# Designs tried in a protein design run: designed miniproteins, single chains, continued (5). Part 29

Each design is a single chain, and the fold is of that chain. pLDDT is the mean over its residues in the fold that is shown.

## One batch from the design tools (miniprotein)

Design m17046
Fold by ESMFold2-Fast:
Structure m17046 (fold): chain A 92 residues (1-92)
Amino acid sequence: MEKLEEKIKELEEQAERLRDGDTNVAEPAIKAGVEALETLVEAGASPEDINRAIGLLIDLVGAYLEGDVPAMAEAVERFIELVKETLEKLKE
C-alpha cells in the first residue's frame, strides 16, 4: 500500500507540472506510471484494472510522442484516478 501511495503522490506532482507546461517531467511521469503498474500487478489487481492501466500508459506515451502536453497531463490524471480506485479495492 505505502509504495503505491508514494507513486500516487509523485504522479500528482508530475501532473501539476505538466499542466504548468513543464515537459521535463514527461519521462519521469512515464517511469512513475510503469512503476505504479508493476506495484498494482504485485498487489494482485484484477486483469481488468491492469488492462485499463496499460491503456492509460499507452495514451500517455502517445501524447508524449506527439508533444501534446495537455493530453499528457490528462492521461496522468486519469491514471492517478484508476490507481486510487484500484488501491481502495485492494484494501481489506
Scores: mean pLDDT 84

Design m17047
Fold by ESMFold2-Fast:
Structure m17047 (fold): chain A 110 residues (1-110)
Amino acid sequence: AASASALIASGIINLGNGNYDDAIADFDKAIAINPSNATAYLNKGIAYSNLGKYNEAIADYDQAIALAPNSPLAAVAYSNKAAAYANLGNAAKAAADAEKASALAKALTA
């Protein structure tokens, strides 16, 4: 079987090429090898969001945040989660997650 890092690299290439289903499959395989890989969950969420599968994207962003809660990755995940909630018409949750993204980004800057 391919390594988790090789599967993440393959998934990112597929994500960049618009091959969202193949990207998700690669990230799922990477997660099966290393279930604590926050980067795999973040990128899987981005792939689901590009497919318009916002509920699945939010679940993956939540997992990425849970694995790396006070990190630049969590700030990106909150920002993308806010966009997903906005697309679902949930303005209140979109605003709350955008505020969390901004607060984390400010806390992490010099």
Scores: mean pLDDT 89

Design m17048
Fold by ESMFold2-Fast:
Structure m17048 (fold): chain A 94 residues (1-94)
Amino acid sequence: MTPYQVMKQRMVRHAKSTVPGWDTMSPDQVYQSVYQIGQNVYNRGKSYGFSHDQVKDIVNTVFDVIIDNVSDSLKGAVTQARNDFIDKINKDKK
C-alpha cells in the first residue's frame, strides 16, 4: 500500500471507532467532533506531503464512513460539518 492508502485506512478505522459514542452527544457536539476529525485528517495529510486532492479524497472518504454509521437524527449535523469543512479546504487551495 502507498502511504496515502495507509493513512486513508487508518482514518476510516478511527472514524468507525468514534461514531458509537455520538448518540450521547448533542448535534452541536457532533458538528464540532466531525469538523475536528476533518481538521486532523487534513493537517496530517498535509504534513505527509500529500496533494490537496489526495487529502480532500481522504477527508471525503472519512465523512462518508461517518454518515453511513451515524444515527439519522445526527446526519444533519454531520452533513453541515462536512459542507463547512470542505468549503474551508477549497478556499485554502493554493
Scores: mean pLDDT 80

Design m17049
Fold by ESMFold2-Fast:
Structure m17049 (fold): chain A 81 residues (1-81)
Amino acid sequence: SMEEIKKRLESLRERAVQLAEEAEKMGFTDLADEARTFVAGIDYILENLDKLTPEQAKRYLADVEGGLADLERRFAEAKAS
């Protein structure tokens, strides 16, 4: 449902905010900036969610999930270095 998609996007947004804050505290400025840009992108989707079809919303959700997973992987790799 659109409500479930919204809740998942809100959860992904919270994860991206936490990644940005943690990356900034650790001195990974480029990752922090990228994560903040990602948050802004999620905010844009959430603000326009009512204008999307369910199919479009599902595609955006999948893109956001994939993009955040990549950011989280790169952050884990940076911490291991």
Scores: mean pLDDT 88

Design m17050
Fold by ESMFold2-Fast:
Structure m17050 (fold): chain A 77 residues (1-77)
Amino acid sequence: MEEERERVAKEVRDEVYTRAKNAGLSDEQAKRLAEIAERVTRELLDRGMDPEEAKANVLAAADVMIDFIKEDEKRRA
């Protein structure tokens, strides 16, 4: 269980980092978002959520957050 939780959390972190970088976020922004995604994934798994469901939910939320960050930067430009 712990090994699977660690694996899923790391997969989510790496995927979120990659998506954020591909979307044009800075390295610092991508790392911060990935760290948040990893933490949220661990919390969902601790609460009994299925690993694949937790991964899907966190990735969906990360995509929304990436869009929000990009839109917010555009408004400030």
Scores: mean pLDDT 82

Design m17051
Fold by ESMFold2-Fast:
Structure m17051 (fold): chain A 75 residues (1-75)
Amino acid sequence: DRDSLRDQLVDSIRRAGDLGDLTPDPNVRRQIADRVSQAAKVLLDPNATVTQIQNALNDVDDATRRAQDVIRQVQ
């Protein structure tokens, strides 16, 4: 369901933004901000396909995992 994917994208964008604020690495923080910006454009596009929404989800999720790995490494 496209609406379910959009809801997931909203939640993923919000989580990525929160992690960006907590990330000590400025390059990782910039990467998250860039992916969130790109995902927001997909979310605001009423013609966005399921594939485009899924790709945006994957991009945000990958950036979030990268940020989590950096945080774990500095523990």
Scores: mean pLDDT 80

Design m17052
Fold by ESMFold2-Fast:
Structure m17052 (fold): chain A 59 residues (1-59)
Amino acid sequence: MVPELAEQLRSPSEEVRLEAARRLGLLGDPAAGPALKWALFEDPSEEVRRAAFRALRER
């Protein structure tokens, strides 16, 4: 679950990355932390960055 979603955070599709960030937030798995942190600071989409931030707060 988490490894697949972390790979989707690096997808060329913004929609796929956004959905992956949201699902990782719902899971609250600490193993997703590094991938979500990267998306929060490096993703070109503001919407994906906001989703990653919220996912990290969910924990």
Scores: mean pLDDT 76

Design m17053
Fold by ESMFold2-Fast:
Structure m17053 (fold): chain A 62 residues (1-62)
Amino acid sequence: SDKEKLEELKFIAEELKRILEYARKRVAEDPSNEETRRQLEKIEELLKEVEKEIEELEKKIK
C-alpha cells in the first residue's frame, strides 16, 4: 500500500515537472500575463507538496 502510493506520487511529480517546464515556457513567451505567472506559482507549490509527501513516505518505508 505505502509502496504503491509512493510510486503513484512519483508519477504525479514527474507529470508536474513536465507541466512546470511548459508553464515556464509560457511565462517566457508572454511575461506580461499575470494569469500564466500565477499558474506557474501554483504548479511550483503543488510540486513542493508532492515532493514532501514522497520524502515522508520514503522515511516510513525506510
Scores: mean pLDDT 82

Design m17054
Fold by ESMFold2-Fast:
Structure m17054 (fold): chain A 69 residues (1-69)
Amino acid sequence: AALIAQGEALLAAGQLAEAVALFKQALAANGPADVTALNNLGKALLLLGKAAEAEALYLKAAALIAAAK
């Protein structure tokens, strides 16, 4: 929770590389199925110009949401 909140604050401030680091820490702590961390990490990577990496994370998050139905 705290790592995601700090990452979101950094993302809003435009500190994209620091936000990526915190979202990666959140995934390591919470597990690879953390949809919130995956979506936030994807957003940060997209803003950094890493569109292919962002797309992969968004597709993973979407698949997890679909599997929950």
Scores: mean pLDDT 80

Design m17055
Fold by ESMFold2-Fast:
Structure m17055 (fold): chain A 69 residues (1-69)
Amino acid sequence: MVEEARKLMEEAQRLGVLAVVTRDIAAAERAIELYERAKELAEKAGDKELVEQATRALEGARKLLQQMR
């Protein structure tokens, strides 16, 4: 469960970088979905550190999408 959450965060980070470089809104939206799922898995696992990390990453990704319009 924790390992799945970490893998989703890594994939989301990769998509987030791609979205910034290519200005790809779909990639940014996908990154947000993956961060949301990672946060849910981290919460179920009781990993408070990972929940905080996923929450911050999710907020950053949402802010990025807003800036891309």
Scores: mean pLDDT 81

Design m17057
Fold by ESMFold2-Fast:
Structure m17057 (fold): chain A 74 residues (1-74)
Amino acid sequence: SAKELALKVGLPAEELAKTVGLLGAAEKLIKEGEKLLKLPEEKDLSEEEKKKLIEEGKLKILGGEALRRQALGL
């Protein structure tokens, strides 16, 4: 939970809202990237379309991971 995260990270209450918001955004971005990586398996797409979806999915996951590290001060 957000309260448990604040206790673990030792952040002031003001920073908690920012950290929770960034972590939520990171989780959403990673989930969106994972969905894009699964689309080529679910749909009959061209090899070019599959590569585009895989590239976009990987970029979203990397962006989400970077945002998570930023939220945790890493």
Scores: mean pLDDT 74

Design m17058
Fold by ESMFold2-Fast:
Structure m17058 (fold): chain A 103 residues (1-103)
Amino acid sequence: SPLTEVAALVARVVGVLEDAAAAETDPAARARIEALLAAFSAGVQALYDAYLAGEISVAEFARRVLALAEETYAAVRPHLTPEQAAELEALIAELRRVLEAAE
């Protein structure tokens, strides 16, 4: 289902951000990655709660999660390796595919 696919992709985005924070040697950059990860996780949880409350559809949930992932990527990109950036770009492309299939 689109909801299950979005949840799996969110878990993978979180994993990339956790790995990026763990690998970051600059304390200020690490703290920024950790803050962006916390904000992303809180944002996804709020969107899921809105979905469970019947306030948004599955397609709207997927759309808003994609937007949040794109905002998070733009903010975190300067602190990522090229490999980590490519992995997040691939996950965002998969979120977009799931959204297109859900609409």
Scores: mean pLDDT 90

Design m17059
Fold by ESMFold2-Fast:
Structure m17059 (fold): chain A 74 residues (1-74)
Amino acid sequence: MVERYLAMPDEELRRELERLTAEAKAQNLPVITPEQIRGAYEAAGITISDKEALALAVAANERILQWHAEEQAA
């Protein structure tokens, strides 16, 4: 999934993150920021780009929303 976001322009990724973040907040779900992703990787000794952190954050928020939707449908 993350490879799909890595292929997207930065502007589209930021817009997608804003949309997913707004939906997560409306549902009182946890929100993952690009800064949290970068910090986690840096703590593990791995340097990632801003684009990689953004793409990973988008993918993480999408997974959280999907999990919540599956829980409500079950």
Scores: mean pLDDT 79

Design m17060
Fold by ESMFold2-Fast:
Structure m17060 (fold): chain A 69 residues (1-69)
Amino acid sequence: AEELVKKGKEALENGDYETAVKYFEQAIKEDPENVEAYMGLSKAYLNLGDVEKAQEYSRKAEELLRRRL
C-alpha cells in the first residue's frame, strides 16, 4: 500500500490525475484504512473537477484519522 501511495503522489506531482486515482484506489484495496490514500484520492478528484468525490474521500480520511487520535 505504501508503495502505491508513493506512485499516486508522483502522478499527482506530474499532473496525471487519472493515474493518481488508480494508484490510490489500489492502495485502498490493499489497506482500507490508509489515510494518505484517501487524501490522495480527494486531491486527484478535486483536480479532475469532481468536487463531490473529493469531499467524500476527504471525509473518509478525517474519520480514519479521528479513530487514530
Scores: mean pLDDT 82

Design m17061
Fold by ESMFold2-Fast:
Structure m17061 (fold): chain A 90 residues (1-90)
Amino acid sequence: MSVEELREEVERLYKEAEELYRRAVEAIERGDLEEAEKLLEEMEKIIERLEELKREAERLGDRELALEIEIVIGIIRIQLGVVRLLLKKA
């Protein structure tokens, strides 16, 4: 995978994670806890894929891209934590 292909994939996955987070919060607000749990699982899969892409960026020697991916993973992990906390309150 090229650096350009890596950047495009990271941007795509981040956009997907943002949409999943929005939908998960909305599902909890509606009382659809089963849907929220499914969306949470999909967000976890995105984190796993981003961790793979971070390792690939490190192999290519692109430290800046690896750091950018780590920041994105951190943001999604915070969002995941919010969804988990909301599910515990429901």
Scores: mean pLDDT 88

Design m17062
Fold by ESMFold2-Fast:
Structure m17062 (fold): chain A 72 residues (1-72)
Amino acid sequence: SMLQQQEQASQQVQQGVQAAREGRYEEAAELLGISVEEAKRLAELLRNWGDPAARQAAQSMVNRAMNIVLEK
């Protein structure tokens, strides 16, 4: 089911974003399907959430991760 696949992917991406926020970059990279350097970049963007440009960049990275996870 597309709904079940979407729910599982959403959970995995949420876990990856949380790992990045907590400085668990290797785990975040694995969960999001990105590099450790990209996971560190995501964490930097999340720390600067008050900046609209940083929020847009973080959202773009999260959207990319969702697509990667959904494609398996």
Scores: mean pLDDT 82

Design m17063
Fold by ESMFold2-Fast:
Structure m17063 (fold): chain A 74 residues (1-74)
Amino acid sequence: EILEKLKSKDEEEVEKAKKELREKVLELAREGRFEEAIELLKEAEKAGLSREDALEIETEVGVLQLVAAVEKVF
């Protein structure tokens, strides 16, 4: 689905897929499903997502993971 759209030759389809991917990854992270969020992001990189786009999303996941860890400690 999303990964398939990232392989598209249609620039508009690819941009839509990038936005859907970001929303999906961040939703998984907000649910505490950090491993699945990172795994999906790695699969997207294999499907054609640029390292720059992947790093941006990965950074946001890392921030959410840090916040969750701090909240759990206290």
Scores: mean pLDDT 77

Design m17064
Fold by ESMFold2-Fast:
Structure m17064 (fold): chain A 90 residues (1-90)
Amino acid sequence: SAEFERLLAEAGELIVRAGELRLQGEEAEAAGDLERAKELYLEAARLYEEAAELLRRAGELDPSRRAALEEVAEDLERAAEELRERAEEL
């Protein structure tokens, strides 16, 4: 459906953006800008969590893909948790 494709596209855009913010956070951390790194890690985590929610909603629209989308959502939530923990330790 159009809604299913929209949710997948939006989730994909958020995943790409979260990855870019994570990389920027790693660069800021390496440069010693810990406050900037923390902000970037927390924003990346938020986008991964939002993408996971969109993928779960897509799974509700197509039950045949639910298991695969749930696995990706769980991977994104683990990535978000790791980034939140990393930010907390800065």
Scores: mean pLDDT 92

Design m17065
Fold by ESMFold2-Fast:
Structure m17065 (fold): chain A 86 residues (1-86)
Amino acid sequence: MVKEYAEKAIEAAEAGDLEKAREYAKKAWEEAEKSGDEEAIREAARAGGIVLKQQLLAAGFSEEEVSALFREIAEEQNDEIAAEIA
C-alpha cells in the first residue's frame, strides 16, 4: 500500500530514524512501480524526496543548500514534487 509506506517513511524521517525512512521509501516506490498508477508514483517520489532532504540535513548540509538543490531539480525537470520539497 503505497500511501501507508510513504506516510511511514516521512514519520521515520521526522523521528530521525533514517534507516527505517529509507526502507519505507523503497517499499513505497516498489509498490508504486507495480501499480503503474501516476498518483501512487507521485506519493512515493514525494516521500523519497522528504527522506533525502532529511538525510542531507543530517549529513551537515544547510536547509538553504538543500532547498536550493530541490529548486534546481524542480526548474530543470519541471518537477512539482521537487518544488514542494524545496
Scores: mean pLDDT 79

Design m17066
Fold by ESMFold2-Fast:
Structure m17066 (fold): chain A 80 residues (1-80)
Amino acid sequence: EEALEKASPAVREVARFARDLAQRMTSPEQGEEVTREAAKRALELAKKYGDPEAARIAQVLAESVGDTELAEEAKKLYEK
């Protein structure tokens, strides 16, 4: 699956996190925490698969919760 569709595994993982995000946002106070968790996961996937799209998603999510350190790390992965 990784060898056949390089972008697909990372995008699939991000879609799975979006689904988990929707479930957790049943509790409004957890919205920011869940978004930060999704950003960390997207960054891990970007490193694992070498996918700049996953890195970009991680950066956007990190910026939305003000996590500048995570956003900078994600940015370095796709600014090659």
Scores: mean pLDDT 68

Design m17069
Fold by ESMFold2-Fast:
Structure m17069 (fold): chain A 58 residues (1-58)
Amino acid sequence: AAALRERYAKLGEEAMKKILELDPTPMTPEEQEKFIESARKAGANAADTVLELRRAAA
């Protein structure tokens, strides 16, 4: 469970970093950190949903 949450959180972080790299909109490092943190939380929540769906299907 914890390993899956961590993997999904890292995927969200990496995806957001790539989006910010490609987006030419000027942002402060603090603004970028806020988006990255939100993406990490979204990833962890997605992992929880996947685990619940798997338990329901089993």
Scores: mean pLDDT 75

Design m17070
Fold by ESMFold2-Fast:
Structure m17070 (fold): chain A 65 residues (1-65)
Amino acid sequence: SMVERIRELAEKAVEAAKAGDLSKAAAYLTAAEILLVEMENDPSADPEEIREAREIIRRAKKEIE
């Protein structure tokens, strides 16, 4: 699912940041945010899954920053 792809990208972003690769972390986080925008622009997307995806990205950003 799109939420699972966003979760994987967010986890990879946090792992990259912990490894000191901030460029890679930013790239993974940007990819996750692009997928979230795709979900938000899909009228068939589940609002609950969009909310979950937003929370995943929010938590990843806080862990990186």
Scores: mean pLDDT 88

Design m17071
Fold by ESMFold2-Fast:
Structure m17071 (fold): chain A 65 residues (1-65)
Amino acid sequence: GPLEEELRRLLEERGIRPSDEELREIVALLQAGKGREAAEVMVRVGLSEDEADAVLTRLVVRGLI
């Protein structure tokens, strides 16, 4: 869906290629309103904390979460 497509794009722009399972975990946490836990998964897959927060901000601004 649009959230999964935008999240994959934002991660790929930062040189991260998440597995489909990692992407589904992040999307499920975001859809549950667990943005902080979603950011922790993003850091685990290779983002910095600041990069994960920037991704969350972009998704909110685009109305995807």
Scores: mean pLDDT 88

Design m17072
Fold by ESMFold2-Fast:
Structure m17072 (fold): chain A 94 residues (1-94)
Amino acid sequence: MSKKEKLKEGLIKHAEKVVPRLATLTPEEVRQAVLNLLDIAYRLAKEEGFSLEEIREIVEAVAKVILDKVPPSLQDAVREAYEEALKRIEEEEK
């Protein structure tokens, strides 16, 4: 397994463990929690020296796992957090 695949798998497993807790939160709390998790994923991938495309792949994979597993009422909050995370990545990589 590559370092990228290992990090991606670890972050996905962590996200899957967090999802049940997200279902007990408000949409704004979910947005903040998911945004924080995606920022952690970005920072870890950047520290490993991955390319922007590899960082985006990892962050997207984590966000998709969360989006697929949360209740429909929380999907917009997760999507908003993902869009904000991508915007922050683009600004930092300029």
Scores: mean pLDDT 83

Design m17073
Fold by ESMFold2-Fast:
Structure m17073 (fold): chain A 56 residues (1-56)
Amino acid sequence: MSLEEILKKMREALQNKDWEAYKEYSREYLRKLAEIYRAQGKTDLAAQLEAVADKL
C-alpha cells in the first residue's frame, strides 16, 4: 500500500471515528516511512519510527 493510500485510509477512519483502524493505519504509515529512511541510510531515524509504531 502506498503512503498516499495509507493517509487516505487514516482520514476515512478519523471521519468515521474508527480509532482502531486509525491506530492500525498510523502504525503502517510509520513503518513505511521507516523503510524509506532505512533505504536512504538513515538507520537511526528509521529505528525511532519503528519504535513509535510498536507503541501504537
Scores: mean pLDDT 81

Design m17074
Fold by ESMFold2-Fast:
Structure m17074 (fold): chain A 57 residues (1-57)
Amino acid sequence: SFEELAKVAEEKAREHEKAGDLDTAASYYQGAAFLYRMAGNPEKAKEYEERAKKLRE
């Protein structure tokens, strides 16, 4: 499902964020946001869009 794919992208984003790879983390958060929106979860989509924006240069 889109929700399961979103959770995978979210987990990858968190791993990269912990490693200090902020640009890669932002890309995964953006992907998770897209997938959460497709899953019908606009609240989580917005949360991860904002996090991705904060991490980008």
Scores: mean pLDDT 86

Design m17075
Fold by ESMFold2-Fast:
Structure m17075 (fold): chain A 59 residues (1-59)
Amino acid sequence: SVDELLKKASDLIQEGMRLLVKADEARRRGDFEKAKELEEKAEKLFEEADRLIEEAQKL
């Protein structure tokens, strides 16, 4: 149960990190709108990961 929650959180963090790399690439191209979209998506993934970690800590 705890291991499953932490694995899901890890997967979400990894996905968020990938989006931040893509956001940086978009900013280097001058595509600030796309960069913002990717950053916002990454933020939501990190928020979900934080919730899962918090749930794991309550067990």
Scores: mean pLDDT 88

Design m17076
Fold by ESMFold2-Fast:
Formats: C-alpha cells, sequence, structure tokens
Structure m17076 (fold): chain A 58 residues (1-58)
C-alpha cells in the first residue's frame, strides 16, 4: 500500500539521520557546534518515528 511505501521511506530517512549523527560525533568529538547539530538531527529523527507510529495506528 501507499502507507507501507511511506513508512519504508521514512525509516530510510531516519537511518540516514542516525548515520549523520554518528559521523558528526565521530569526526568532531567535544565540538559544541557539532553536538548542537547532532541534537537537532535527533529531534528530527524522533519526530519521524512519531509520524511512522501514527501512520501505523491509522
Amino acid sequence: STREKLIKQNEEDIARLEAEIARLRREHPGDPQAELRANLYEIARSAGEIVIERMKER
């Protein structure tokens, strides 16, 4: 279904955000600017997870 495709696409987007968070923390350890950016990506990832869960409930 269209919903299953959207869920898969959002899961792939979340995986990309997780990879970018890991890259920032690996390449710029202790950098407050990199940590701020990683935190913003974590917020985006969490929002994506909420959207996926809401789609699964409907």
Scores: mean pLDDT 82

Design m17077
Fold by ESMFold2-Fast:
Structure m17077 (fold): chain A 104 residues (1-104)
Amino acid sequence: MMLSKEEQEELTNYFKSMVPDFSESFFSDEELEKLRKLSEESGISFETLLLFAYYGRKAVEDPEAFRKRTGDTSVPLSLEEILSMKPSELVAFLDYYLETVIKK
């Protein structure tokens, strides 16, 4: 299972709009290295994974404020959950998220 370049661009743009305060400095060097490896193994861009992981972190830190701001009532994945996923599971989740949350 592989996300197209256009689908990855839609995911990236969505997460950028939802987390305009994004910064790589919110991740440790160990977390960044794990995300880079997951990017290489899944074929998902490193930027998309960073934004998605940050989106999930924000949703876990304050679910009520996050839901009010984004309108997203789905259960986003925590950073720990993302890092524990198999590459194929991550691709399947992002494809599901694109179709059910972003496009609908």
Scores: mean pLDDT 74

Design m17079
Fold by ESMFold2-Fast:
Structure m17079 (fold): chain A 60 residues (1-60)
Amino acid sequence: APRLAVATAPVPQTSEDELALYEGERVEILEEVDDEYALVRSLATGREGLVPLSYLEVVE
C-alpha cells in the first residue's frame, strides 16, 4: 500500500525539482530517494516533487 504523510510545517520550494506544501497537506510517498528527501504526490493538487523528510510525518 502507498505510504501517506502529512506536512508538519509549510514547505518552501527552493528548486524546480521540489514541491511546496502547506502545513497539514497530505501527500503520498512515491519513493524515498535518500535519507533526506522523498518524492511525493500531493493529494490536494496532484503535483509531484521532492520534499525533505524532516517536514513529513508518516501516517497509515
Scores: mean pLDDT 81

Design m17080
Fold by ESMFold2-Fast:
Structure m17080 (fold): chain A 76 residues (1-76)
Amino acid sequence: MTEEQKKAIEELVENVRRLVDRLEASDADPEKVKGIRDAVEKAIQALKEGNYEEARKYLREALDLVHELLPETRFP
C-alpha cells in the first residue's frame, strides 16, 4: 500500500468518525448509527496497529452502512 493510499485511509476514517458524531445528534436510526460507529472504531484500532489493509476493510464496511442510512450521500 502506497503512502498516498495510507493518508487517504486516515482522512476517510476521520471524515466518517465526524459524520457518526453528527448522526448521533440527529434523528437517524440509532441501531444503524451504532453499526457505523462499530466499523469506524475497528478501522481506528487497525490504524493504531499499523494495519492499513484491515483499516481499509472496516472503512469500506462503514461507508456501505453510511450509504444505506443516507442514500443521498451515495454517488450514482
Scores: mean pLDDT 79

Design m17081
Fold by ESMFold2-Fast:
Structure m17081 (fold): chain A 71 residues (1-71)
Amino acid sequence: SLYDEEKAIAEELYKQGKYEEAGELYERLGNLLDSLGRHDEAAEAYRKAAEAYEKAGKYEKAQILRDKAES
C-alpha cells in the first residue's frame, strides 16, 4: 500500500541519519491515518516520529507526538 511505501521511506531516512526528515514523514503519516480512523497505526507512526525528532534534538516536538500516540 502507499502507507507501507511511505513508512519504508521514513525508515530508510532514519537509517541514513536524516532524523528530522524521517520525523516529518512519520508525523504526516500519523496525521493521515488518524483522520481515517486508523488510530492504532497512527499511534505507531507518532511514536516513530517522536523517536526521530528526539534524535534530531527536537525534544518538545517529540513529547507532543508521544502524547498524541498515548491518546
Scores: mean pLDDT 86

Design m17082
Fold by ESMFold2-Fast:
Structure m17082 (fold): chain A 80 residues (1-80)
Amino acid sequence: MVTITIVFDNGYKAILTFEDGELVKIESDNETLLNIIKDLLSIPKVLEAIKELAKELAKEGKKEVTLTEDEFSDYLNSYV
């Protein structure tokens, strides 16, 4: 199991949980942010990029990572 936590500039968090390379759970402490993240991950290329990040984490022996909003945005823009 791998967890990706994104900390946004407003202080809210989104948490993405992966099992066997698949996204199994999306959580947030803010309902608006949760809906934004769900909409973003409904785009196949975005979901693929985030699944690849989870795979690289597993490859490095890490079970979790915390990204800032800027780091998350930069990753997606570099991958897609």
Scores: mean pLDDT 82

